# Designed miniproteins, single chains, continued (4), part 105

Each design is a single chain, and the fold is of that chain. pLDDT is the mean over its residues in the fold that is shown.

## One batch from the design tools (miniprotein)

Design m15645
Fold by ESMFold2-Fast:
Structure m15645 (fold): chain A 55 residues (1-55)
Amino acid sequence: SEAEVRALVDRYFAAVQAGDVAEMERIRTELNRLLAGRPDLAAQAMAHFVALAEA
């Protein structure tokens, strides 16, 4: 779902800020699985990540 994707993007952003490479890899794997065949969710994830980076 969009909410699940956004929650994972939030966690990924936090992991990047903390330098937690293991958590980044784990979340990246989960995101790849959730976004597989879902270009709509991929676009949502990208937009949310950009919004977080620009805040």
Scores: mean pLDDT 81

Design m15646
Fold by ESMFold2-Fast:
Structure m15646 (fold): chain A 63 residues (1-63)
Amino acid sequence: EEIERLRAELEQVDADIASLNKGIEQAEKEGKERESAILFTARGILEAARDFLRVQLEELEKK
């Protein structure tokens, strides 16, 4: 149950990161420097959250 919830949350974060990657690429192509910087920062926060969730999931699966 806990593992399933962490997996679902990890999938959601992964999807959000993919969406942000597309947004960053588009903003850079359009020369929207500030928007790109904001999206880049948001992606960094989500990447840190993803890494944390991944570690939590791996530890639970090892048990």
Scores: mean pLDDT 82

Design m15647
Fold by ESMFold2-Fast:
Structure m15647 (fold): chain A 79 residues (1-79)
Amino acid sequence: SNELKASATIFYMEQAIAAVENGDLDAAKEYLELAIKAGSSIPPAKEYAQRALEAVEKGDVKKAIEYAKRSIEAAKQYA
């Protein structure tokens, strides 16, 4: 269901934010990829998760957290 997918997306995005804040960019990328897969049927959540992943790949920690938070807010509408 979209509710289950939304909950999974929120969980993985929260783990990605924690990983970014701890400087573990490899773990952050893994969680973001899981969030993108979980949020595949929630386009705004998926799009923000993809932007967060791109920001992590560029080392832009601030933008990564901003996009991750937007992905969570989008997913919350379905959770």
Scores: mean pLDDT 86

Design m15648
Fold by ESMFold2-Fast:
Structure m15648 (fold): chain A 84 residues (1-84)
Amino acid sequence: TALEVLLNIWTIPLQKLQEALALAREKNASQSLIDAVEQKLADYQQLVDDIARGLLDITLEEALKIAQEITDEAEALIAKLNAS
């Protein structure tokens, strides 16, 4: 289904953001950074739920854009943490 395709698009990006959060904790990053990443994950999970419940209408193009934004944020955070 279209919904399954949309949810699958965000699965890998969200996993990467969760990996970035785990790395931030392992690197003893600031609590403010950890809290910010946890909030972003919660916000994205809420967005997925809203789409699944039909509360939000989103195009495939917008879903792909959001997936890329999540991936870019996760990769930037991982790179920054590894550079420390």
Scores: mean pLDDT 81

Design m15649
Fold by ESMFold2-Fast:
Structure m15649 (fold): chain A 79 residues (1-79)
Amino acid sequence: SKKEILEKAKERLKQQIAWLKANPEAMPPEMREKLIALLEEGIKKVEEALETGDYEKLEEELAKLQEEIEALNDEHNAL
């Protein structure tokens, strides 16, 4: 079900945040802090969708978040 998919997605995001916090050497501190913040925003959006049932809003918010993550990667690769 959509709910089960979103709960698993939330767990994967939490695991990614935990990995980033455990591996501070994996990327520059500023990039890591921004990426963690974006992933935490993603978790909040998933939790809101699970509470409200507004999955269309979630799709729009996740698309925006993905663009922000891609922009962050591009900015750090250009430096």
Scores: mean pLDDT 81

Design m15650
Fold by ESMFold2-Fast:
Structure m15650 (fold): chain A 66 residues (1-66)
Amino acid sequence: GAAEEERRRRAEEAAEKLKERILAAFPDAEVKVERVSEDTYRVTIKVDGKTYEIEYTADELLALAA
């Protein structure tokens, strides 16, 4: 329904904002955000030869964007 589509769009928007914030703090970082499941996103950050992998739910991403 329309409510589900809006929630999905807001979660994707929040993920993009998180990526922008990480890149602003770490300009030399490589940041990748992928939808892993219906309600889960994976953020991969590569800095100084290290790889960090963090999983966020859609709800957690929305909270981070607030």
Scores: mean pLDDT 79

Design m15651
Fold by ESMFold2-Fast:
Structure m15651 (fold): chain A 55 residues (1-55)
Amino acid sequence: GAAYERGYRGGYALGQGLGASRGVQLAMKEAEEAKTEEERLAALGGADGASRAPG
């Protein structure tokens, strides 16, 4: 729920702001990369679909 999300976000940001250990930063970067790639793929698909408008 929302409470869980808030806790997760807070913990993530706090760890980053404090300069988390290399291991933690690597794991976070990998997670962000995977999410970014999925977002990019969806955006590309959406943009491509937007160009298709048969009369």
Scores: mean pLDDT 60

Design m15652
Fold by ESMFold2-Fast:
Structure m15652 (fold): chain A 60 residues (1-60)
Amino acid sequence: SLDQATQHIRLGDQALAAGDRDAAIAHYRQAKALVGQADLPPDVRDLALATLDAEIAAIE
């Protein structure tokens, strides 16, 4: 669900702030999977997935 995706984004942000890059990447990847399964307008889904990909790329 979107609520679960949002929670994983929040946990990823918290992990990154704590210096745990591996945990942050894992949470962002889980959020990406949940967004990909959500019933969203295509433009909203594409933007959300692109944003998560950019966040993952920035810390890898």
Scores: mean pLDDT 83

Design m15653
Fold by ESMFold2-Fast:
Structure m15653 (fold): chain A 93 residues (1-93)
Amino acid sequence: MEKAEEIRKKGEEAAKRLREEAEKEPNEKTREVLLAAAELVEKLAKKAAEAVEKGTFPVEAEEVIEKLERETEEVLELAKKKELPQEELAPLS
């Protein structure tokens, strides 16, 4: 129960970090990618939290939280280096 709420909050925190980075990003394409990533992370976190609450998730909640934090940090790092693969992320724009 508490773990499902933790996943939701971590997703909200991750989305907030991505949106804050987007606000500071001068490159329009990178900004669009960061905003799309924030939306995707928030949506996935909500679905994962619901699955954990229902007991239908095949992995432990802690693993989901760790993966969410790691993936968010990787996206932020790639955005700062301006190395995001624009061609692969075009469907999100």
Scores: mean pLDDT 69

Design m15654
Fold by ESMFold2-Fast:
Structure m15654 (fold): chain A 105 residues (1-105)
Amino acid sequence: SEEEKKEFEEILEKAKKRLDEFFNKYYESLLKTKSIEDVIELLLRFIYREVLLLLGPISENKEKILKLFEELSEHLLRLILKVDPSAKPIFEKLKEKHLKEIESL
């Protein structure tokens, strides 16, 4: 329904704002002590946790979980590429791993 679409868009925008705040606060400090791979993994785990908190880890929400994770991971990629364009291949590899884990739920 249009109401369900609007509700999803509102959840997505709130989650994007939280991701922006986390990225801006922690990304550079994390890179001082961690590899780019470990930082991306941490950020993808942050997204997954936010998605589960917003939608719950139930099979009837699996399509919504996948969609929200995909949209948020794409937003994260745009944030990372603004500061390090070379991170794209490592990001895509780690994102694919997380998508497969969610699909297995």
Scores: mean pLDDT 81

Design m15655
Fold by ESMFold2-Fast:
Structure m15655 (fold): chain A 93 residues (1-93)
Amino acid sequence: SARKEQIKQEVLEVIREHLKSMGMSDAEIDEVLALVEERLDKLSESMLDLFEKLIELIKNAKSEEEKQRLKALLFLSFTLSEEQVQSIVNVLE
């Protein structure tokens, strides 16, 4: 769907920016993003909705420091359960 593809592209861009800020090379970033993209294609609709909410929180961040923390959290969310991500989003909203 157009919505799923948009969320996927926004998530990939956020993760690229985060990894670049950590000093990773373009080649290393591309390897990580290939794995992230494969994971995104397998995510439930409800998990994509949570990622969309995290993207909106990143866009609305009031400081660069808050934005960087939220980008790191989005990346970490690939290692968490849906219930854990939902709990985090509920605290941040």
Scores: mean pLDDT 86

Design m15656
Fold by ESMFold2-Fast:
Structure m15656 (fold): chain A 96 residues (1-96)
Amino acid sequence: MMEEVNKKVQELLKAGKYEEAARLAGEFFKEDEITVRFLVISHLTSVSKEEAIKEIERMKEEGLISEETAEAIIKAIETESQEATDEAEKLYEKEL
C-alpha cells in the first residue's frame, strides 16, 4: 500500500510533476499536511535539490513549519551531511 504510493510519487517527481506528486501523497496518506509534504520532499531531494528547497520555503511561508526548522532542512539538502540531516529530523519531530 504505502510502498506503491511511494513508487508512484517517485515516478511523478522524476517526470517533473511535483504538484501531482504532492496531491497524490496528500490524498492517499491523509496524514498531517507537514508529514505529507515532507514525504514528497524526501523523494524530490534525490531528483532536484532546487525544487526540494523551494517546497521547504513554501512550507515556511505558509506557516506549517518554523523558520528554524526550514533553515535546518535546507542546510541538510544543500550539504548532504548526515549531521545536518539528523539535526533537521529532530527539529521536524519537534514540530509534530
Scores: mean pLDDT 70

Design m15657
Fold by ESMFold2-Fast:
Structure m15657 (fold): chain A 64 residues (1-64)
Amino acid sequence: SMEEVEIIKEQLLEAAKEALKAGVKPEEIVAAVRKGLEQMSVLSPEQREEIVKEVEELIKELLE
């Protein structure tokens, strides 16, 4: 459902923030998010790519 997608997205965005704060490289954070999303059969490929894009945009904003 759309509600489940939003919850997953919020959790991954928070995890990305914490990883950046801990000094994990942006590339490693994005790779970890992609790998995690591959295990989530509830999400379509399009939904997974949208979440990855939002994580990348968040990281970019936090670093700039």
Scores: mean pLDDT 81

Design m15658
Fold by ESMFold2-Fast:
Structure m15658 (fold): chain A 85 residues (1-85)
Amino acid sequence: SLSELEQLLDLIRNGSIEEQVQAIGRVRDLVEEKYGSNAIGLLNMLRQLGQSFWLGQQGKLSDEEIEQFREIAIETVEQLIEDLK
């Protein structure tokens, strides 16, 4: 739902790296449930973002790289919310 996406967006913006991993995974599940194969490009992007946040959680990314992926994730979820209005 729109309200769930807005809550997940808040977790990506203000949450811990662990919360960001979980939030991106949940966004991907919601996109898959609603659009399936019609959103393959978006699903692949969300999968890559989830992998990047997971690497950040493992201490394998710099703070700058984590912030860059956070910005991309925020823009991706904001666009998804706008598309659902």
Scores: mean pLDDT 85

Design m15659
Fold by ESMFold2-Fast:
Structure m15659 (fold): chain A 83 residues (1-83)
Amino acid sequence: GVQLVLDAAKAGLTQDPALEPAALELQRLVQEAYAANPNLTAAELADFLAERLGLSRRDAERIVAAGSAEELRAVAERILAER
């Protein structure tokens, strides 16, 4: 879920080895999406991540729109706070 995205973003910012599995899992999911469709749009990536991570489409779109690890962390923290 959102926790995987938060842990993956924190891995990019802190270089904490304990968070590396989350970063690798998120990378694997993105690679799986692009392996299925190399011309994948941002909307299609959001749909894929919504299904795989158990997110709403809106929350997945917010995650896909994040342009950096810092923005991804902030977005994931906001989504968790809104629950």
Scores: mean pLDDT 82

Design m15660
Fold by ESMFold2-Fast:
Structure m15660 (fold): chain A 69 residues (1-69)
Amino acid sequence: SAAQRGAATSAAAGRLGARIAAEEGKEEGYKWNLRAADAAEQAARDGGDGSTAAAHAQPYGKQSREASG
């Protein structure tokens, strides 16, 4: 469903950003990206919708890139 796709995309982007930050020794970037991914998953679990999760996907991708630079 769109909700699951949005949540999965947000979580995947956050987890990827966290991994990159960890490899670069960017502890704050790691924590930020991990929390962002967890927030997207929690929103879906607690009755959040796919629109909210999908909206997070694009900003998190950009923020992950900026945090790594």
Scores: mean pLDDT 60

Design m15661
Fold by ESMFold2-Fast:
Structure m15661 (fold): chain A 69 residues (1-69)
Amino acid sequence: MEAAREAGERLAAAETREERDRAGLEAGQISAKAGSVAGNRAGSEAAVLAPTDALATGYIAAGMGAKDA
């Protein structure tokens, strides 16, 4: 659970920040209209399919960022 959350956070910060921000805004708007529980459930379902790949991608993106810094 925490690993999936952490992977998503790293991906958003290091590689796909804009995509994550856009997805977050859309989920937020849906949650505001339909309720937080519905938005959270939809987000959890989507995250379940890609947590492992997100974790690996986060590591690569973080490595590249550190190398350029």
Scores: mean pLDDT 50

Design m15662
Fold by ESMFold2-Fast:
Structure m15662 (fold): chain A 60 residues (1-60)
Amino acid sequence: SLLEQYRADAENLRRTIADLEAELAKLPPGSREHVIAQIALDIARAGLDYVEAKIEELEK
């Protein structure tokens, strides 16, 4: 179902966010790699917010 797909997406995004946060903590501030990882983290967080809103909409 669409709800099950969004729940799977949310779980994957939470794991991706945790992994990116751990990687960012190890990267030098201001490095190219740090900037790219920060952009990826911001995108993943926005994606999770969207997916969680869709889950709430479908569960009500």
Scores: mean pLDDT 89

Design m15663
Fold by ESMFold2-Fast:
Structure m15663 (fold): chain A 104 residues (1-104)
Amino acid sequence: GPLVDREVAAARAAGWTDEQIAALRELLSEFYEGIAKAKTDEEARKVAREFIRKAAQRMDEHPEAVRWLLARAADIADLSREELEKIVGPETAERIFAERDARR
């Protein structure tokens, strides 16, 4: 849908490969579908945590691109620093939040 297409366009402009773009489309489609089906904030947070976990594992070869994607996912899902630390660890969470804050 339009939201996935916007993120794909941004990633392509940032120099992501066709294989990484295909993985991004799959992950974002699952994420937005999960968010649309969530009936509560807690369900939405569960979808966001699973997305962050999958994105980090699938794109480990591009840490900067992965951190950018995770910062966006955390912002969309309104995840706290403490919740993000439980998923990716404190050092990675600090970097993600620093990137999120720098974009505001």
Scores: mean pLDDT 69

Design m15664
Fold by ESMFold2-Fast:
Structure m15664 (fold): chain A 87 residues (1-87)
Amino acid sequence: SEEKKKALEKFREMVKKASKKLVGAILTMAIGYLNEESSEDLIKKGLEEAKKENEELAKEAKEILEKNKELVGEMAEAAGEILKEKE
């Protein structure tokens, strides 16, 4: 769908501009949304780590992940790849 494509593209653009530590924290948060059994702890940990790097981007990433739970796997994959490319 167009909405899904736009959400994923927005997430990728945001994550590409983020620091390596912020991308890692966002990835932790995304993995939290994928793992229902431990989701709350991982989401909270990722959010707190992300807020230390950039509070505005941390909140935006959380909002995008929460509104697009169906895409969280693809978003986690994108964040993981971007993290590998960060120096």
Scores: mean pLDDT 81

Design m15665
Fold by ESMFold2-Fast:
Structure m15665 (fold): chain A 79 residues (1-79)
Amino acid sequence: LSEEEREKASRAAEGAVLAAAGLGGGSATPDFAVTVLKTIGGHGLSEEALEAAVRAAREAGEREGGMTDKAAQLAKELA
């Protein structure tokens, strides 16, 4: 992936997990975060960038506690 695509994937993953957590009452499952990501990420991400974003969202979703903060941190690691 290009650096620009990694940054887009990182931002998409962060936004998706934050949106999923907000919609899910403060808790986002990996599946829900991925669903939100595919919905918002379909406008500008390549399939490879989407896959990278899915990985970041899944890792954030598997962390215990502090999901929104950890999602933002993990998303930045992709960029």
Scores: mean pLDDT 61

Design m15666
Fold by ESMFold2-Fast:
Structure m15666 (fold): chain A 60 residues (1-60)
Amino acid sequence: FDLSQVDKNHIRALAKAVGLELSDADIESLSEDPQQGLEYLSQQSGVPVEKLIEYLQLTA
């Protein structure tokens, strides 16, 4: 999976999937650097980055 294909909609979907409530501004910021965004979601949710990438591959 190419992280350059991750956009705001992917970050929003992941945040909801892991139970995080994020503002549109937070989602926009996290989508500017997908690697940083995935790591942030991992840190806040406790779900490993590898599992978040798997989720994106299965739902894309």
Scores: mean pLDDT 76

Design m15667
Fold by ESMFold2-Fast:
Structure m15667 (fold): chain A 93 residues (1-93)
Amino acid sequence: ELEERLAAFEAAVKADPSLTPLQQQEAIDAFREGVKLYEEGKYKEAVEAFVGVISIHPDFAFAYELAAKAYEQLGDTEKAEIWRKKARELDPS
């Protein structure tokens, strides 16, 4: 599932005509780094990486979900709820 969502994100970023090749690469690199930081338990740094992704591609629901999970791990339940709601608005099922 993670690899499928990453592939979908990479495809969406590469298909976005508003993004330069540099912005496409920065978004992909930031997402991969955020996932790595999250897996290492570096939740604050993971949030910063996911914020970087969202600043370039603000409709990527999965980045909001991962940022919400990172905030939850940091004990910031209020921010976790806000980011989870944003993810639901972008991907309501």
Scores: mean pLDDT 79

Design m15668
Fold by ESMFold2-Fast:
Structure m15668 (fold): chain A 79 residues (1-79)
Amino acid sequence: SKEEAIEALKEAIETLKKEIEKLKAEKPNDPKAQKIIELMEELIEALQEVIDEGVTPEALERLYQRLKEIQEKLAEIEA
């Protein structure tokens, strides 16, 4: 249902925010960690946009494209 989808998206956003704060605390001067944080913040923005638009098919299509772009950027970040 839409309500279950919105709840799952909100939980995902809160989990990402906690992981960002943990990564900032553990690796404050790591440039690779900073790039990962930036991608996580971009993902939070993409998920929030889907919630704000009411989980429409059009919003989900845009989310799919943004996820693909984020995955490509993550692959460019060397371990």
Scores: mean pLDDT 86

Design m15669
Fold by ESMFold2-Fast:
Structure m15669 (fold): chain A 61 residues (1-61)
Amino acid sequence: MEIEITIIVPKDTPLDEVKAQVEAALQRAAERHGRRLVSLEIVDIEETDEYKIITFRARLE
């Protein structure tokens, strides 16, 4: 199963921090449904004056 999720964060937020938080949140959500997160990839990044708009693709087992 693959899902795409878009996260909006302040422009100066480190990408590794955002990815780690998204990975942890999706792992917890997957566990509640008897699944696990097997991959998480950044597929797009758009920057505005105030925000980063980051699109992730997640694969669940």
Scores: mean pLDDT 81

Design m15670
Fold by ESMFold2-Fast:
Structure m15670 (fold): chain A 64 residues (1-64)
Amino acid sequence: MMEKLRKEVEEAMEEIRLTVSALAVKRAREKGWSREEIIEHMVKETGMSREKARELVEEAERRL
């Protein structure tokens, strides 16, 4: 029971994160940032792995 609610909350948080990431990627691209620069910035600011940052940027670009 609790696992279902937790999964729904996690999915909602993932959707919010992807939407915010898509907006951030769009704005950075409008400023002339390359995909590699965006990935590097995300790694430095959030501490996530480069692979995870790349996946988020690619997913965000697919949603634009």
Scores: mean pLDDT 72

Design m15671
Fold by ESMFold2-Fast:
Structure m15671 (fold): chain A 71 residues (1-71)
Amino acid sequence: MTDEEKKLWIKLGSLLLKELDPAEVGQVLTELQTLIREGKLDEAKELIKEKGGKLSNELIKIVNELYKLQQ
């Protein structure tokens, strides 16, 4: 994992902590890692729309950047 990719995951987790409890953040991050690795970008975006609350649009931007770095 690159330093840029690590920073994006840290930012994603920090934003999710504003909407979700720490245990739920860990679960969502694990699921997102699997979905992005498997190329399931649309499913990753749907998970963020469900869990990201008011920050969903900002979180989707980060997910798109992570997906590009995984290819």
Scores: mean pLDDT 82

Design m15672
Fold by ESMFold2-Fast:
Structure m15672 (fold): chain A 109 residues (1-109)
Amino acid sequence: MEELEARVAAAPPGSREAAEAYFKLGMHYFAQGNYDEAIKAFEKAAELAEAAGDHRTAGRYYSFLGSVYLKQGKYDEAAKYFERAAEHYERAGDTPLAEWYRKQAEAVK
């Protein structure tokens, strides 16, 4: 964790490296079952990718947010983030992956 936190601190603000560092930090918290901290890290990673116009990466990060909420049993939030992932994948030109995440959002109740 200290190494991942150091990578976040060392990355240039708003950079692709900062987004990736936040994503790795989120994965570390998720593996520990610390879902609240995982959500914060993934939200920051997704926001940075979205601000950069990297729709494929933003879609990926929003899909992980959906998965964390699903793991917590927060079905409405999971559906919301899967739909957001689908929107970003569609903007990236990945219609099959966008359709898949829309189905995941519909399946969550």
Scores: mean pLDDT 82

Design m15673
Fold by ESMFold2-Fast:
Structure m15673 (fold): chain A 91 residues (1-91)
Amino acid sequence: MEKLVELFREADSDRDGTISLEGFEKVIAKLAEILGTSPGTLLRMLREADVDGDGVLTEEEFRVFVARLAERLGEEVAGQVALAFHIVRNS
């Protein structure tokens, strides 16, 4: 969990409650390793959640990403990601 929180802090450089895909791309390899998936799979899921293709994930688009993560990797993984995001936003 601590490693996920640190990676989300690295990815979340925006103070408007959005997360950039460029921010995630910086940590994608480590994040994929922790989540038990490939960087390519994780990046594809993130880009699919970015519905307008502007390279920025809103909170709602991030929720879509978490839902897809639950379908692909299971609710345990999705729950860990959602919790890490919640911790970063409240700390």
Scores: mean pLDDT 72

Design m15674
Fold by ESMFold2-Fast:
Structure m15674 (fold): chain A 101 residues (1-101)
Amino acid sequence: MEEEIKKDIDEAMANLPASVEKAKAQVEAAVAAGRAEEVRARAEEILASLEPTLEKEKPKIEEFLKEKNISEELQKKIFELIEKLVEAQREVARYAIELAE
């Protein structure tokens, strides 16, 4: 089970660039549909909330994983995935703001 979860995390990280490109295409379609102001407002909100949310939630996640006796190796992979997901959200949001100008 833990090895399967590790493989799922590695696969999710490997697929992340394709997911970012798909998200950028969805942003382009929304802007082309006349929703540029909505897209920009949502992207700015996401960027403003990412760091505060991560700062607040990270200690809670760490305590939860310790309480559940999750291995340090799996904990490291989980936090690596979280970091890459945050960077992906930041990349898409910044792209949306630039495109919606």
Scores: mean pLDDT 83

Design m15675
Fold by ESMFold2-Fast:
Structure m15675 (fold): chain A 86 residues (1-86)
Amino acid sequence: PSDELVKKVGSLVRYLYEKGLISKVVPTGILDEEKLSVLEREGRIFHVPIPPLGSVLTDTDIRRMARVASLYTGESVDDLIAIANS
């Protein structure tokens, strides 16, 4: 269900925030077909793809978010997916 996947995204973002790895998540209105949130650290912005409100979230979306977060944090994708599932 979408609620479980939303919780996984929230757990990942919360982890990054609590570790001081991001200052905020900012939604971007680039296209009607997609919403991008950005992770900000030390003035650097990383685009994390988040589907539009009402879209069905998938494990592929979680993995994509974890991959971007991995490049940002230096942690492994699999470790970040495990954190999302916590």
Scores: mean pLDDT 59

Design m15676
Fold by ESMFold2-Fast:
Structure m15676 (fold): chain A 82 residues (1-82)
Amino acid sequence: MEADKEEAEKAYEELERVMEEAIKTAGRIGPEYEELMRKAREAGLGTYKGFVDAGDYKKGAEASREMTEEIRKARELLEKEA
């Protein structure tokens, strides 16, 4: 239980870090892209909190890792357009 919770927290911390960098990248392209990334960050927090509140730390970690990979790909595409 504690190990699963710690893993979920670490996965979400990584997502937040990647999101912060993606928001900065989007901001260099335009405010509309920055707003989209901020909205994605809110959705990611909602998903993580939903699983954690349900006690499903494993799914919370998996969802955070999946979103981290999607945001990394989105950031690469944004950097090519910048």
Scores: mean pLDDT 82

Design m15677
Fold by ESMFold2-Fast:
Structure m15677 (fold): chain A 79 residues (1-79)
Amino acid sequence: SAQLKANLQSAIEATQQQNFDEAIAALQQALALEPKNAQLKINLGQLQALQALQDAGQPIDAGKVAEIVQALKDLVAET
Protein backbone atom coordinates (compact mmCIF):
# COMPACT_ATOMS: atom_id res chain seq x y z
CA SER A 1 0.00 0.00 0.00
CA ALA A 2 2.67 2.56 1.03
CA GLN A 3 4.91 1.51 -1.89
CA LEU A 4 1.98 1.67 -4.33
CA LYS A 5 1.08 5.19 -3.12
CA ALA A 6 4.73 6.28 -3.44
CA ASN A 7 4.93 4.97 -7.04
CA LEU A 8 1.62 6.64 -7.96
CA GLN A 9 2.79 9.95 -6.42
CA SER A 10 6.06 9.74 -8.40
CA ALA A 11 4.05 9.09 -11.58
CA ILE A 12 1.81 12.12 -10.85
CA GLU A 13 4.79 14.46 -10.28
CA ALA A 14 6.65 13.21 -13.38
CA THR A 15 3.50 13.52 -15.55
CA GLN A 16 2.93 17.13 -14.36
CA GLN A 17 6.54 17.92 -15.37
CA GLN A 18 5.96 16.11 -18.71
CA ASN A 19 8.81 13.76 -17.80
CA PHE A 20 7.04 10.79 -19.38
CA ASP A 21 10.01 8.38 -19.12
CA GLU A 22 10.01 8.74 -15.32
CA ALA A 23 6.19 8.64 -15.16
CA ILE A 24 6.11 5.40 -17.19
CA ALA A 25 8.83 3.82 -14.99
CA ALA A 26 6.94 4.74 -11.79
CA LEU A 27 3.64 3.43 -13.18
CA GLN A 28 5.31 0.17 -14.32
CA GLN A 29 6.46 -0.31 -10.70
CA ALA A 30 2.87 0.36 -9.52
CA LEU A 31 1.55 -2.18 -12.07
CA ALA A 32 4.08 -4.78 -10.81
CA LEU A 33 2.43 -4.42 -7.36
CA GLU A 34 -1.13 -4.68 -8.84
CA PRO A 35 -0.80 -6.60 -12.17
CA LYS A 36 -4.60 -6.95 -12.57
CA ASN A 37 -5.37 -3.25 -12.13
CA ALA A 38 -6.98 -2.28 -15.47
CA GLN A 39 -6.84 1.47 -14.71
CA LEU A 40 -3.05 1.33 -14.23
CA LYS A 41 -2.73 -0.43 -17.62
CA ILE A 42 -4.93 2.23 -19.28
CA ASN A 43 -2.93 5.10 -17.72
CA LEU A 44 0.37 3.44 -18.70
CA GLY A 45 -0.85 3.20 -22.33
CA GLN A 46 -1.87 6.88 -22.26
CA LEU A 47 1.55 7.96 -20.93
CA GLN A 48 3.29 5.85 -23.59
CA ALA A 49 1.17 7.58 -26.28
CA LEU A 50 2.19 11.02 -24.91
CA GLN A 51 5.85 9.94 -24.84
CA ALA A 52 5.60 8.93 -28.51
CA LEU A 53 4.17 12.38 -29.38
CA GLN A 54 6.94 14.12 -27.39
CA ASP A 55 9.64 11.98 -29.06
CA ALA A 56 8.16 12.94 -32.48
CA GLY A 57 8.38 16.64 -31.53
CA GLN A 58 4.59 17.02 -31.54
CA PRO A 59 2.82 19.36 -29.08
CA ILE A 60 1.49 17.78 -25.86
CA ASP A 61 -2.17 18.51 -25.00
CA ALA A 62 -2.22 20.02 -21.49
CA GLY A 63 -5.83 18.82 -21.05
CA LYS A 64 -4.76 15.21 -21.68
CA VAL A 65 -1.92 15.58 -19.13
CA ALA A 66 -4.42 16.95 -16.56
CA GLU A 67 -6.81 14.05 -17.30
CA ILE A 68 -4.08 11.45 -16.62
CA VAL A 69 -2.95 13.28 -13.45
CA GLN A 70 -6.55 13.26 -12.15
CA ALA A 71 -6.95 9.53 -12.91
CA LEU A 72 -3.74 8.79 -10.96
CA LYS A 73 -4.88 10.99 -8.04
CA ASP A 74 -8.16 9.04 -7.96
CA LEU A 75 -6.15 5.78 -7.72
CA VAL A 76 -4.15 7.22 -4.77
CA ALA A 77 -7.45 8.10 -3.01
CA GLU A 78 -8.76 4.52 -3.54
CA THR A 79 -5.56 2.92 -2.15
Scores: mean pLDDT 88

Design m15678
Fold by ESMFold2-Fast:
Structure m15678 (fold): chain A 87 residues (1-87)
Amino acid sequence: LSGTLETESGTAKLSVEREGNVTRITVEITYNDGRKFRETLEIRFEGERAVVRGSRTDLETGETEEEEVVIPAEEAERLVADFEALA
């Protein structure tokens, strides 16, 4: 699933890819002033929990933030559904 969202301040490209128990979500945001960010979430479902690995990169500066968190599978499923609804 992929979609493009146009806003007054810029454009966001969203993709959601499911493969087995892993879901990958990528969001690329390009602002009208030239700022560009890429956010990637990898969600691995493990029974009642999900391991979420995220990264956010400022494509102008090269600054990257990475994090990994474990959340309930129900929260991860809602997160995926929210992104799929935007695609």
Scores: mean pLDDT 77

Design m15679
Fold by ESMFold2-Fast:
Structure m15679 (fold): chain A 91 residues (1-91)
Amino acid sequence: MGKEYLKKLAERLGITEEQALELLQKSVDRLIDSVKHAEELGIISKETAEKVRKLLEKAKDYLKQGPENLPKAMEYIKEARKIIEEEWKKR
């Protein structure tokens, strides 16, 4: 239910759905940067960082295709976050 998520995010922030989608794209970019920094600091393995980045890049590609692809993008974002959480729990 990607459109409902986008609508709720937009309503919560007092912005348009288009602006909410743009913020979501920027959030994915920030997460990719955070993963790169975590890899550079040795917080996560190179293999984990690569896997997470590939999922986030796929999510970003779907977000660029429009709000109709938001459910697919959200699936990849959730999978990426789950992998990061599992890696963190090992410590």
Scores: mean pLDDT 77

Design m15680
Fold by ESMFold2-Fast:
Formats: structure tokens, sequence, C-alpha cells
Structure m15680 (fold): chain A 85 residues (1-85)
């Protein structure tokens, strides 16, 4: 299922904020996870839900190794918006 435009917009906002927080905390895994969420959004907008979902799974894997709890919270919220389709 492809997320709504509202869910995509919110997911993009949360992912970008999560990346910013991760960068401020030198959390490379958090930065990479957020970037994968933004790439997943691009695939969802192209109608490719399968590739989008695979990137979200990889983002979750990287977040288990993330050092910033605040960055993790923002990126997880982005993923939740993308799962609401």
Amino acid sequence: IIPSDDDISRARQYAQQGISIAQQNNDQNGVQAGQLVLQAIDYFQQGDGQRGDRLLVEAIRLMKQSTSQQARQYILQAIRYLSNG
C-alpha cells in the first residue's frame, strides 16, 4: 500500500529532523537510517511499495545501532507515517 500525501509529507519532515539531530550527535547510523527513509519515500511516490518497504527494514536495522535516542524517535515516527497506508 502506498502512503497518503499527508503521511509522506509528515514522514519527510520527521526523517529530515531525525537526520539533523543525528548529525549534531555524530550518529552516522542515525543519519544513514534517516536517508534510507527519504529514499523509501521516493520509491513510494513512484508506486514501488516493495522497494520502499525494503529500505524501511534496513533503516530499522541501522537504528538498532544508532547512538541518539532522540534521532531514533524522529526516524521511527517517520516510518510509522509511511506504514499508515
Scores: mean pLDDT 84

